# Designed miniproteins, single chains, continued (3), part 65

Each design is a single chain, and the fold is of that chain. pLDDT is the mean over its residues in the fold that is shown.

## One batch from the design tools (miniprotein)

Design m10241
Fold by ESMFold2-Fast:
Structure m10241 (fold): chain A 80 residues (1-80)
Amino acid sequence: SSVDEAVALAEELLAAGRYTEAAALYRLGHQGFSRKVPPDLRGAADYLRLLGEALAAAGEHAEAQRWFDEADALYRSLGL
């Protein structure tokens, strides 16, 4: 899937130390879901979770936690 391809690319970029590019890729995904009519907040939260997982895998735990917190806030707003 396109999500799986994005995860693989982001992990590769993170391994190379290219964190800004990896973050930009996932932010574009998040924005795409947020701009749907109606907004796809579940899809947006899933993208933020994947970004957090990729950053955690790269050892960037503080940055990963920010994205996990944002994803959790979105899930809670949906009653999940």
Scores: mean pLDDT 71

Design m10242
Fold by ESMFold2-Fast:
Structure m10242 (fold): chain A 80 residues (1-80)
Amino acid sequence: SLEEDIEEALRRAQERAPDLIELHEGYAVLHGEEGLRVALEEMLELKITAFDPNNPVPAIMMLEGMGLLERHKGYYVVYY
């Protein structure tokens, strides 16, 4: 399912950047632009979203439009 794929992507991202990614039940907190970048790279690997590190805006807008990503000052929240 999409939720299972997002959870797996966030788990992989947390293994790569444990100080930038907090895993919770049903959501994750991504700290700063670097935390977001690592998470979006893992989402690209699992074909959840397209992602260009030189132009991350389309991926951010798509995930926000789906209700899967919320933007905050200094961090992002991903829901699954």
Scores: mean pLDDT 89

Design m10243
Fold by ESMFold2-Fast:
Structure m10243 (fold): chain A 63 residues (1-63)
Amino acid sequence: SRREIAVRIARASLESMAATGEAEYDPSASDEELIERFTEEVQRLLTEAVDAAIEKERLEKEK
């Protein structure tokens, strides 16, 4: 299900960030808490990535 995939991605990402010292990861955190925290971070990164892709596409289209 979409929820299971989201939890897996969120947990792996937060655990990776904790390993590099960028964030704290509590293994006792609930699946819902993990999804909420990670969703906000993903939305911010996605917005930045979309903006960058739009600029790149405009540059290539105008060349």
Scores: mean pLDDT 72

Design m10244
Fold by ESMFold2-Fast:
Structure m10244 (fold): chain A 70 residues (1-70)
Amino acid sequence: MKLSGEEFVELLVKIYENRGVEFDPSDFGIEKKWDKSTKNAVKEFEKTYGLKVTGVVDEETAKELKKLAS
């Protein structure tokens, strides 16, 4: 599944909100685009949730994002 940087950031915010944590992507230098900061955020997410660290939102990463955002 191909996610935009904006969609990735929106799902990440929703995941943290669902866990009762306020999350502002800008506090981590994350912009709503595919740049170095967003790719690093994808890698940290993959590492945190035990996924293969690729720096891209592959099928497995997208499934985990949507699962956690629900």
Scores: mean pLDDT 67

Design m10245
Fold by ESMFold2-Fast:
Structure m10245 (fold): chain A 94 residues (1-94)
Amino acid sequence: SPIEEVAKEVIERLEELIAEFRAMGTPEGAAASTVLRVAIAEIRRLLEEGKLTKEDLKKLAESLRAYAATIADPAIAARVRELAEWIEELIREV
């Protein structure tokens, strides 16, 4: 389904960002990567159960935007915000 394909793209982008943050070798990068891993686990669970909706992806984007506002590291904050904005744009097509 269109929503499942979008969710797979979102998971791939989250995994790329996790790798980027872990490569920083900082406590801030490790903390951010943990938050993103929890997000992936929830989306994967909903996909496996056949329960994923557009609203779930919208809530993910909103949660990531809110999380970005709490991040002290401006580079990590910018990357998380960019991801949230990208998800919001992507789900408009579903």
Scores: mean pLDDT 89

Design m10246
Fold by ESMFold2-Fast:
Structure m10246 (fold): chain A 79 residues (1-79)
Amino acid sequence: SMMEELRELLERLRERLAAGEPLSDEEVQEIIKLAEEAGLHGLAEYLRTVREEAKTLSPEERHRLYLLTVQLAIHELER
């Protein structure tokens, strides 16, 4: 399902971010697309806001924001 696909993607990205690996803008856009397709419109709007904020941040601040965002998104999918 789209929900399972989104969860698996978020868990993979959380592991990469925790290891210090950067997240690309294209990957953030893919998460937003999957959230919309899964009917998670609130999560998708939150992610769009995070994406816009990330453009104004340093690489270190952006990395921290993305890690927190992915962790919160996973929590939201837990019910």
Scores: mean pLDDT 85

Design m10247
Fold by ESMFold2-Fast:
Structure m10247 (fold): chain A 76 residues (1-76)
Amino acid sequence: MSEEEKEMLERLKEDFEGFKELVKSDPSFPLEHVRRAVELLLGLAEKAEKEGFKKLAEALRKAAEELRELIEEREK
């Protein structure tokens, strides 16, 4: 991996874990914000893959999938 991709992966991991815990721990957290985060992550994944950052793209898609699962659990 490039150094740039590695730094982005580390930042994504830290930021995503914090966001995921917020969504899990706060039942009043707006699902609209979570849905928007999914869209943003998927768009970023497409961009990352196009630029050759395959590991970053995989991590972004994985993060989006985990958020989608949390949305489904909270909607039921």
Scores: mean pLDDT 80

Design m10248
Fold by ESMFold2-Fast:
Structure m10248 (fold): chain A 87 residues (1-87)
Amino acid sequence: LLPPLFYKKLDEAVSKSLATFKEALKTKSLDEAVKIAEAKIEQIAEDYKNYLLNVQNSEETAANSTAEVIKSKALAAVKQAAEEAAA
């Protein structure tokens, strides 16, 4: 894991999922907007996992753990935004 690439992917996951969440809120309920943002997080995490497995020849367990960190942090940001929108 190279710190610059990891943080770039983490920032990408957070920024794109938040943008997707805010866009979905224009036409969807809060719960639906969260689900749409979660799907975006899953896509970004899976793409990075596949990069680690196929390009960096990482162990599957290590690749999965790294993807889960990206998912958990991006999901926390979306959930915080959802709580702020609900207030």
Scores: mean pLDDT 80

Design m10249
Fold by ESMFold2-Fast:
Structure m10249 (fold): chain A 83 residues (1-83)
Amino acid sequence: SDEEKKRVEENKLKALKELLKKLGIELSEEQVKTILEIYEYAVQGDKEKLIKILGEEKAEELLEMAEKGVEDEELLKFIVKSL
């Protein structure tokens, strides 16, 4: 349901915000949402959407990191650094 999808998204945003705080990274709600979107595209292997947001070079690097199974903290640090 749409309510279930919204709840899942809100829980993901909260978890990401808490993880970023542990890493000493303070960002706006809008920036956290953008990072979550990029992270989800990377995990799903959505190269086209990643290229649109990050450009070809950064999109390819992020996809390679995700495919290699690097830890979420390292993926998130790369995304933050790429914005």
Scores: mean pLDDT 82

Design m10250
Fold by ESMFold2-Fast:
Structure m10250 (fold): chain A 63 residues (1-63)
Amino acid sequence: MKLSEETIERIAKELGVSKKTAEELANRSLDLLVNQGKSVAEIAKELGVSKRNATTAISLAYE
């Protein structure tokens, strides 16, 4: 899926991170979820974020 600028801005605002960090988190979380079949807990661990932040990034990236 392709991430829109609006989606990246929403993730950045929600997580309190830069747009670049939000884009990296969203792309990495989608790769881990869709291509590698990892759970939210595993994604959170690999990205160094909370499960809540990983869930938020994934949910917003699906828009």
Scores: mean pLDDT 77

Design m10251
Fold by ESMFold2-Fast:
Structure m10251 (fold): chain A 69 residues (1-69)
Amino acid sequence: SDAELTERIARGLVEAARAEGLSEAQAERIRDAVLSGETPAEGARRGLAELRRLDPALEPIGLAAVHDA
């Protein structure tokens, strides 16, 4: 379902962000961005935009996390 895929995207991006040393507050902002999307694709776009805003160097890791969801 779209809800299950959105949760997988949120989890993947949050886990990747934490692994790279982002704070819990930053990880929560990424999660909130993903969950604010009306579709999984929009959620992924918003989560990746937040990750890139926090640290542009993490974009490839974020893209991999979305792909693996």
Scores: mean pLDDT 87

Design m10252
Fold by ESMFold2-Fast:
Structure m10252 (fold): chain A 76 residues (1-76)
Amino acid sequence: GAAAALGAAVARRMAELGFKFVKAKYPNAKLVSEEVGDDSAKLTVEADGKTYLIEAKGATVTIVNLETGEKVVYEL
């Protein structure tokens, strides 16, 4: 329905915002893969030889360093 399409669009935009934050700190950051659901989005990003997972769901954006397991959580 229209509500599900809106949820997917919002989640994708939030994940893209997370990617912009990573790219602002690491200008050579590149998108490796993208997965978009009805109300969530996951981006895999490579920056400075490291891999990051950006997950957007609900009002929360989580950025995970897949090498160290370090997590940063942003609540909107």
Scores: mean pLDDT 78

Design m10253
Fold by ESMFold2-Fast:
Structure m10253 (fold): chain A 61 residues (1-61)
Amino acid sequence: MMDKLEEEIRESLGLMAVSVAKLSIKRGKETPKEAADFVLEVSLKAGLSREKAEELAKEVE
């Protein structure tokens, strides 16, 4: 039950990382691969599962 709220918060943090990564690519500061790795690391540190983190990172690649 608590897991649902925690998952929503973690997913929100992951989505913010995706937005930052996409902006970095548009500005030429990072390659899609570097931006995807950034999203993966931030999502894992936020407590998302590896599967969810990889799914979010794929949105940038």
Scores: mean pLDDT 77

Design m10254
Fold by ESMFold2-Fast:
Structure m10254 (fold): chain A 87 residues (1-87)
Amino acid sequence: SPELEELKKLFEEVKKAIEAGDYDKARQILTKILNLVSKIAKQLSPEARRELLRLQSEVITAFRKKDYEKVLENLERLLEKVEEALS
């Protein structure tokens, strides 16, 4: 899926930005990830949509708390759920 490949690329980019301590760049990439996930969620079952939106909220909360380890953990879970939903 083109959306899944773009999401994987954005995930690697946000991980590198966080590892470099560039949190402004990480925020910009994260916004792109969340927008893409929202577009994907609109085309999924109600069950899959609820799970993606929940994980999206957890990512936003973790980023606001500067818990970057939790941001990456929840993004990985989000990617796994998108892969499952698009399979």
Scores: mean pLDDT 86

Design m10255
Fold by ESMFold2-Fast:
Structure m10255 (fold): chain A 82 residues (1-82)
Amino acid sequence: SDLSGAKIHVLTLRYDPERGEWVLIDRREYPASADAQAIADEARRLHEEHRAEGIFTTAVLAPAEEVDAALAEMRAALRAAA
């Protein structure tokens, strides 16, 4: 697959108990050439910092058009884990 359009996306989701679903509350983009390990480490730190608040943070490398599909898969996985 050609990933020339891919970027590193840092996605933050929060569980909404009234809706019973995970909602996207923040999205940040970085070039694919960025330090992916440093970005992943920061996302993990934010996840640990906000874990008690029902906030999930992750980093994915994808073209922009695939991010919505990745979010749908993440929401499904988080619902299955609950």
Scores: mean pLDDT 74

Design m10256
Fold by ESMFold2-Fast:
Structure m10256 (fold): chain A 80 residues (1-80)
Amino acid sequence: SRSEVFEELLERVRELIRQLKEAIEQGDLDRAFRLAQEIVGLLQELEELARDDPERSARVGELSAEFQELLLRLAELREA
């Protein structure tokens, strides 16, 4: 169902965010940028799936906020 697809994608994004944190901590910028690109695509899909559901939109918003914080860290490392 659409609900099952949403939960599966949400868990996948959480997993990719964990991998992104690890890549950043290890200084693996190539891996970090590839993971960030995949996360962007999946977050866009989650936003579409959550469009008519305020509770789902809030959950996607939390992941998006965490991801944006990681993107700022990645940008700082790129300029070092």
Scores: mean pLDDT 87

Design m10257
Fold by ESMFold2-Fast:
Structure m10257 (fold): chain A 73 residues (1-73)
Amino acid sequence: TAADGAKSGAAAGAAGAAGDSAGAYTIMHENRLQSPAAAEAGRRGAEAGRRGDAATASVYGNLAHQKGLEAGG
């Protein structure tokens, strides 16, 4: 669900804050390249952010991360 995606994104953000920012970034980037669904969700999140819809942007951003993780196994 969108709520599950938001929770997963928050966990990735926490890992980055704990000093593993390079690792978190690499995982998200590599999985996004391997998952069209993750790339599309990321694009939608960016578009929502441009419209000023922070809540929708956050949901799609977290969904992109979640879809990337699923594609990576």
Scores: mean pLDDT 55

Design m10258
Fold by ESMFold2-Fast:
Structure m10258 (fold): chain A 61 residues (1-61)
Amino acid sequence: KPKITVNAKTLLDAGASIEGIAAAVKTLQDLGYDVTVIGVTDPELAEAIRKAAPKAKVILA
């Protein structure tokens, strides 16, 4: 299966919203990617990602 890593901190620093990051992770999961999200320091972001993309692996920093 194709694997992809998303750096949430880099996306937030670039001006992405929590909702936008969660939607992007969901899209990648729906396309069949094994998604790993790194750089998550915000519990609200972690919860949004887990709710939108429950199969994604979230690594808290």
Scores: mean pLDDT 83

Design m10259
Fold by ESMFold2-Fast:
Structure m10259 (fold): chain A 112 residues (1-112)
Amino acid sequence: REEELRERVLEALEKFKELVLKMIDYSLTPEMAEKWKKRIEELFEKAKQAVEAGDFETARKYLSEIASRVSLILDLNILNEKDPEKRKQLEKMKEEFLATVDEIVSLLDELE
């Protein structure tokens, strides 16, 4: 039961990382994207290590930090985007991002 939930959290974190890295590439210049990807990958690695160690509270803290940082990038890009098609794509990415965060939080809550 706990082992299955832990595996589901790790799988969800991996999918979330892929989504976040894609959003960073879409939202930032190549130079800024590389810098932000490094920082975000470090946070994901720490979150995964916490889940593997059974430290779900620490994993939740790192997830919250990732969510906060990425939400800020998305919101600023949506606000400044003048191309309607690009804005629509950013809004879709934000919806997918928030749904993924909620899924991981729900799984972590089940492990308490």
Scores: mean pLDDT 80

Design m10260
Fold by ESMFold2-Fast:
Structure m10260 (fold): chain A 65 residues (1-65)
Amino acid sequence: SKEELLEELRKLLLENGLSEKQAESAIKVLEDSNASEEEIRELIELVKKGDLESFQRKLLELYLK
């Protein structure tokens, strides 16, 4: 589910050194932009690879949607 994917992403962001506030802000962007499950899975894969630069770019694109 989308909720399970967002929780997985939140945990991965924390594991990669983001603060709770930064992680919650990223999740809020995805909720507010109505990001698809496919878009959330793409972001999860970027974080798993440690590609936080591509993660931030994709998040910004979704925010500007």
Scores: mean pLDDT 85

Design m10261
Fold by ESMFold2-Fast:
Structure m10261 (fold): chain A 84 residues (1-84)
Amino acid sequence: MRDQLIQDAENILRAARDHLRFAEERGLPQDVIDEARRLEEEARRLLEKIRAGEVSNDDAWAKIMELSMRLISLAVRISLALRE
């Protein structure tokens, strides 16, 4: 279970970093870049807490779901910005 939570958090962190790099390379609006950066930071902190055993499995899962939904929202915002 803990290994799966670590993998999920690592996947979110990678996706957030990819979105941040893409937004910066394409010169997307600053609010998009800022959200990608915040998402990367929160995913990194979650991963650290999971590895340190400082968070319950239920709380870690809830945060993973929250961050996943925010990644989806960010991807939609990036898609809309590219249409301009």
Scores: mean pLDDT 85

Design m10262
Fold by ESMFold2-Fast:
Structure m10262 (fold): chain A 62 residues (1-62)
Amino acid sequence: MELTDEEIDLVAEYMDIKNLPISEAGRVARAVKEHPDEARAFIEHVGRVEPSEEIRAAVRAL
């Protein structure tokens, strides 16, 4: 799956906020790609979290 750097960051931040396992990265990435504005609004509302490099690496591997 081709993701932009912004989409990778949105997926990783969303996963950290929701405390989701790395196995959910593919599902979250698809949802963020389909609805990036909704993901962005949610992250802005909650406040940005710096995701771990492990989560970012897993998302990039999709």
Scores: mean pLDDT 74

Design m10263
Fold by ESMFold2-Fast:
Structure m10263 (fold): chain A 93 residues (1-93)
Amino acid sequence: MAEKEKKRKEYTEKILKAYQDGNYEEAISLFEKMKKEGLKPSREEYIALARAYMDLGEYEKALEVLDEFSRDPEVEATEEMIKLRKEIEKKLA
């Protein structure tokens, strides 16, 4: 259990840093690797990935990322996520 939490934290830090550095493709790649290893991304990684897809002009994929997070009944959407979803929907209209 402790090893999975450490690995999850390392992915979180790398994904957020890649996004902050404007390396959107790396952020997306790290997110996908995290999921393939059975690690559950948190709200912060989903927001970063959705923003990365938006910055790449991939609005449909950005919406899919937010929808994937919203399928988990254990998580609550933040005001930031609600605003981000509205921005994506506006780009698709």
Scores: mean pLDDT 78

Design m10264
Fold by ESMFold2-Fast:
Structure m10264 (fold): chain A 64 residues (1-64)
Amino acid sequence: MPALEVVGSAQIGDLTVEVARDAADPSRYYAVVTYPDGTRRSVHLADSEAAAQAALANIKAEAA
């Protein structure tokens, strides 16, 4: 069970991208990408809330 707190999400084509904070280390942010086949991958995104929110805003802008 991932100890991740989702702070936002966006859809990019057939990919679902969730930005989540590590509950054990709140300075760490991850992008959780769900592929159309149901495969899920976690990628380190940022080490600050400001950087994570900027990345999420960029992801949403590209998705629109």
Scores: mean pLDDT 77

Design m10265
Fold by ESMFold2-Fast:
Structure m10265 (fold): chain A 96 residues (1-96)
Amino acid sequence: SMAEEEERRRKALEEQLKLVELVFPEAEEALKKLREALKQPTDEEASEYLREAHEAIKEKLEKLRKLLEEKLKGKDISSWSEEEILELLKEAAEEI
């Protein structure tokens, strides 16, 4: 049970790290904090690093959101695959 909870947390953090590495590879402070969160033995200790990672990337996330709203205006994305959406996110992030 405890080992399963730890493994679930680890997988969630690894997916978050992978996404940030793909979309914002130059967000060194956020990436550093996410990697530190992965090293923590407890969720409580990891949570502070996760908060700091969010704060470090907050401005970039807001810029990305605004850029995507402009790029997607009038476009129907309901037919897009998750891979196509991820590629768009990466391309838009490179413009920030």
Scores: mean pLDDT 78

Design m10266
Fold by ESMFold2-Fast:
Structure m10266 (fold): chain A 75 residues (1-75)
Amino acid sequence: MKSMEELYKELDELLEELAKIVQENKDDEKKMKEAFELMAKIQEEIKKLYEDPSKSEKEIAEKGVKLLKELIKKL
């Protein structure tokens, strides 16, 4: 099982990778639209997890890592 520190480090690394992909595709309006739509879906999923009182911060972070990996894979 990953610690919270390992999860935050993985989130930071994934966010840097996402930022690089966005920067490389900034002039591609179609690709940028797809990226923003995927990010909006992730934001809604994370919001649902925060509204669930049974979910711990660690479980939310683990889901966030999974969703970011799926986003990057689709881009």
Scores: mean pLDDT 76

Design m10267
Fold by ESMFold2-Fast:
Structure m10267 (fold): chain A 101 residues (1-101)
Amino acid sequence: SEFEKKIDEVVEKVREVLALDPSRLYPLAMKIGEVLLPYVDPSDPEVRKLLKELINAKTPDEFAEALRKLLRVIYKQNPEKFDEAVEEILKLLDEELARLK
C-alpha cells in the first residue's frame, strides 16, 4: 500500500531525529501536532485521543505508534489532504535533521 509506505517514511525519519537527539521527543511531538491541526477535525473524539497520545508519548515507540494511527485517520477521513500532510511533516523532519548534522 502506497499510503502505508509514506507513513513508514515519516516514522523512520522521526526515529532518525530521536536517535540523534532523544531530547527532541516532546518538541517534535508539539511541532508535528501543530502541523497536523489543519488536516484533522478537532471535534472528532478519535482525533483528540490520538493528538493527546502523540503529545504525551514518553518513548520513540509510543510516539511512532500514535503518529501512525493519526496519519491513518487522516488518510481515511481526508485522503485528498493526506499527501500534503505527509509532505509538510517530511519537510519539518528534514529541517530538524539538517540542524542535528
Scores: mean pLDDT 86

Design m10268
Fold by ESMFold2-Fast:
Structure m10268 (fold): chain A 71 residues (1-71)
Amino acid sequence: SAEEERKEKLISGMEALARTLRERGYDDAAAILEEALKRMQDLANKGASAEEIEKIRREAVRKAAELLEAA
């Protein structure tokens, strides 16, 4: 379904971003996204909505961005 495709895209996008940050040495920012990724995967497995998963993504990306700005 379109909702399942959206959830998969959100999770894959977070995986790619966390990997890129880790590869570039932004370990603390990557760790924030990796923790959020685990939570997003758990919520998807429990049948949570794409909207709920996206809220976790937005908050994690915001925290990672704030950390990178402070560096």
Scores: mean pLDDT 87

Design m10269
Fold by ESMFold2-Fast:
Structure m10269 (fold): chain A 57 residues (1-57)
Amino acid sequence: SYEEFLAIAKTLPRSALEGLIARERELLAQNPDAPEERRQRARVGIEALEEALRELS
């Protein structure tokens, strides 16, 4: 869930959050034909990582 991803993301340093966001965005861009449930999970993960990064700011 978003809440589970966010809890994990909040334990990570800024550099890890930035790297994971970049990686997940790249994977989504390279896999446009991936199943929607997989793509949705990736988007939720990115949102949680971005929220954790915003809280560090």
Scores: mean pLDDT 81

Design m10270
Fold by ESMFold2-Fast:
Structure m10270 (fold): chain A 74 residues (1-74)
Amino acid sequence: MKLTEEEIEAIIEALEEKYNLSEEQKKEIRSLVGSSWSELVEKIKKLFPSISEVELTGLMLLAMAAEVDKEYPD
């Protein structure tokens, strides 16, 4: 699945609530717009080695829920 800008921003906001994100870390995550979920997960794990699998799953579900709010036109 391709990551949208809105999905990436939602993930950054969720991470920022729990972790103190540097501007460089935010830029690295934003560079993943248009990339796969696996690449995002790898980057997040590298930036936040202490993050749990449960938290990662929650972030993925939040981004997926944001996508469901948009109907794909024919």
Scores: mean pLDDT 73

Design m10271
Fold by ESMFold2-Fast:
Structure m10271 (fold): chain A 56 residues (1-56)
Amino acid sequence: SMEEKRKQILKVTVEYFARLADIVDEYLKTGDLKAAEEKLAELRKEYNERIAEIEA
């Protein structure tokens, strides 16, 4: 149902923000901006793919 899809999207979005926080925390420890940007790009790609699968 559309309601169940919205609940799955919210769960995926919460998981996305938690992983984003981990990437930021790692950056604050290492100062490695390039590694942080690469991890963020991969996280965004994974998030977009998961959302597309739920909406399909």
Scores: mean pLDDT 89

Design m10272
Fold by ESMFold2-Fast:
Order: structure tokens, then sequence, then C-alpha cells
Structure m10272 (fold): chain A 77 residues (1-77)
């Protein structure tokens, strides 16, 4: 497993936690997990860029989930 794969796996786990927090009405918890997921995705993207690698499709997929859930959290606030 590469460092990029590890960061994406962590981001996926954090988004799953954010979805659970949101479904339970924990908007602050959801935001915290989404911020942490965004940090992992940003680091993964930076590592790919620095290595001259294409950004993995998984980074785009998880980033889309973060954006969608953040919009739902913001609308609920």
Amino acid sequence: MSEIDRLVDEAESLVDKAETAFSNGDLDGARTYLDQASDRLGEAGQLAFDAGLPIPERVHEVSARVTELRAKVDKAS
C-alpha cells in the first residue's frame, strides 16, 4: 500500500463517519470528520502531484462525497 492509498483509505473512513454523524443530527461531528477527510485528500493529491503521478480516481470520488455531504450539513445549519 502506498502513502497515497493509505490517505485515501483514511479519507473514505472519515467520510463514512461524517455520514453517520450527519444521520444522527451531529452537524459539528460531521463537519469535523469532513475537514479531516479533506486534509487527507489534499495530502494525497499533493503527493501525487509531487511524484508526477495522475491524481487517483478514488481521490476525485471521495472528494465528491465530501462536497455533497458538506452541502447537506451547511443546508441543515
Scores: mean pLDDT 87

Design m10273
Fold by ESMFold2-Fast:
Structure m10273 (fold): chain A 106 residues (1-106)
Amino acid sequence: ASKELVRLTREGKYAEAAALLEEQIKSGKVDKSAAQNVALEALDAVGVKDFLPSYRVVEADPVEVAKVALAALLIVNGKKDEAEKLIPKQKLFATDRKALQKALEV
């Protein structure tokens, strides 16, 4: 599952990656490291290359990490309005939020 999510994102299959990630969120089976890799790949695809999470993976809620990745996938797939609704508001995700906001401005 985790390898498939990253593979779909790298192949530019952002809609399929988003659908798989939504299923993982609903089932509680989020791999935080895979979700961070997906966010980085999707943000890089829209020119945001300076994304570095401000948190340690152990400190972050898996669902919130997955929401960052899902928002990035939705932005790349042209669904900016849906992506805005998923952006985490917690202080822990301040750098993630900045990267997503930068991607929305493109």
Scores: mean pLDDT 79

Design m10274
Fold by ESMFold2-Fast:
Structure m10274 (fold): chain A 95 residues (1-95)
Amino acid sequence: SEVERLQREALRLLERIEELLKQAVEAIKNGDIDTAEKLIEEGRRLLVELLRVLQQLADAGAPDDVLEDLSRRYDRARGRLIDVEDMVGREKLKK
């Protein structure tokens, strides 16, 4: 079904965002701020794509509990991305 396809796409995007953020944190720990910034930028692009998929899920009539779960996971991923951006900002000030 369209709902099932979009739900799988949303989960795939969430997994990729989590992996990018994990890699960004490791890059920060290694002093590789340029790599961290590139990973954060890709994560931001995937969050935009995830919002489109969530809108498509709503338009396709996905159950409310599915939409609520994925929206909470989106909010959590966005919060983590902001935290990692803040880490980069702090490291840049340590010049």
Scores: mean pLDDT 89

Design m10275
Fold by ESMFold2-Fast:
Structure m10275 (fold): chain A 62 residues (1-62)
Amino acid sequence: VTDDELLLSVEGVGNETKEKIHAELGELNEANATVEKLTSVEGVGPAKAEKILEALEKQKAA
């Protein structure tokens, strides 16, 4: 699963928010996949950041 598919699987994250995350953070990895870094992206609040991290952790565990 690509970062794009992972981000779009999170409710409230659309193409615009996904593009902003990639523009600010690049590809999601362990160094930048934190609530603090995700909330620095315009349009990403703490609730969305936590859901994105949960989705990423589930992908890493699989």
Scores: mean pLDDT 74

Design m10276
Fold by ESMFold2-Fast:
Structure m10276 (fold): chain A 96 residues (1-96)
Amino acid sequence: GDIGNGVGAGVAAARAASGGKAKAEVKGNTITITTEGDAEKAAKAAAEVIETASGVKATASAEGGVATITAEKDLTELLSDEAIEGIEGAASGPLS
């Protein structure tokens, strides 16, 4: 699938797994998700969905409410600024 759709779906899955409230930031090949819930579940959910939807390998780690997902490709070269804003917004927006 499209890497942008895969990353967006991964961040949405992370937010759901964490218990709702999260903030996402994309830098290079790294997605940082800060959550008030379970960061380890958020990290695992995001990495699994990104790999399944985009085919890009991702490694997940979690420390102190922060989930870090490292992709094998530079996401800022693959994603437009609008896609990055949409991904970050998906983590921090209200639950519908």
Scores: mean pLDDT 73

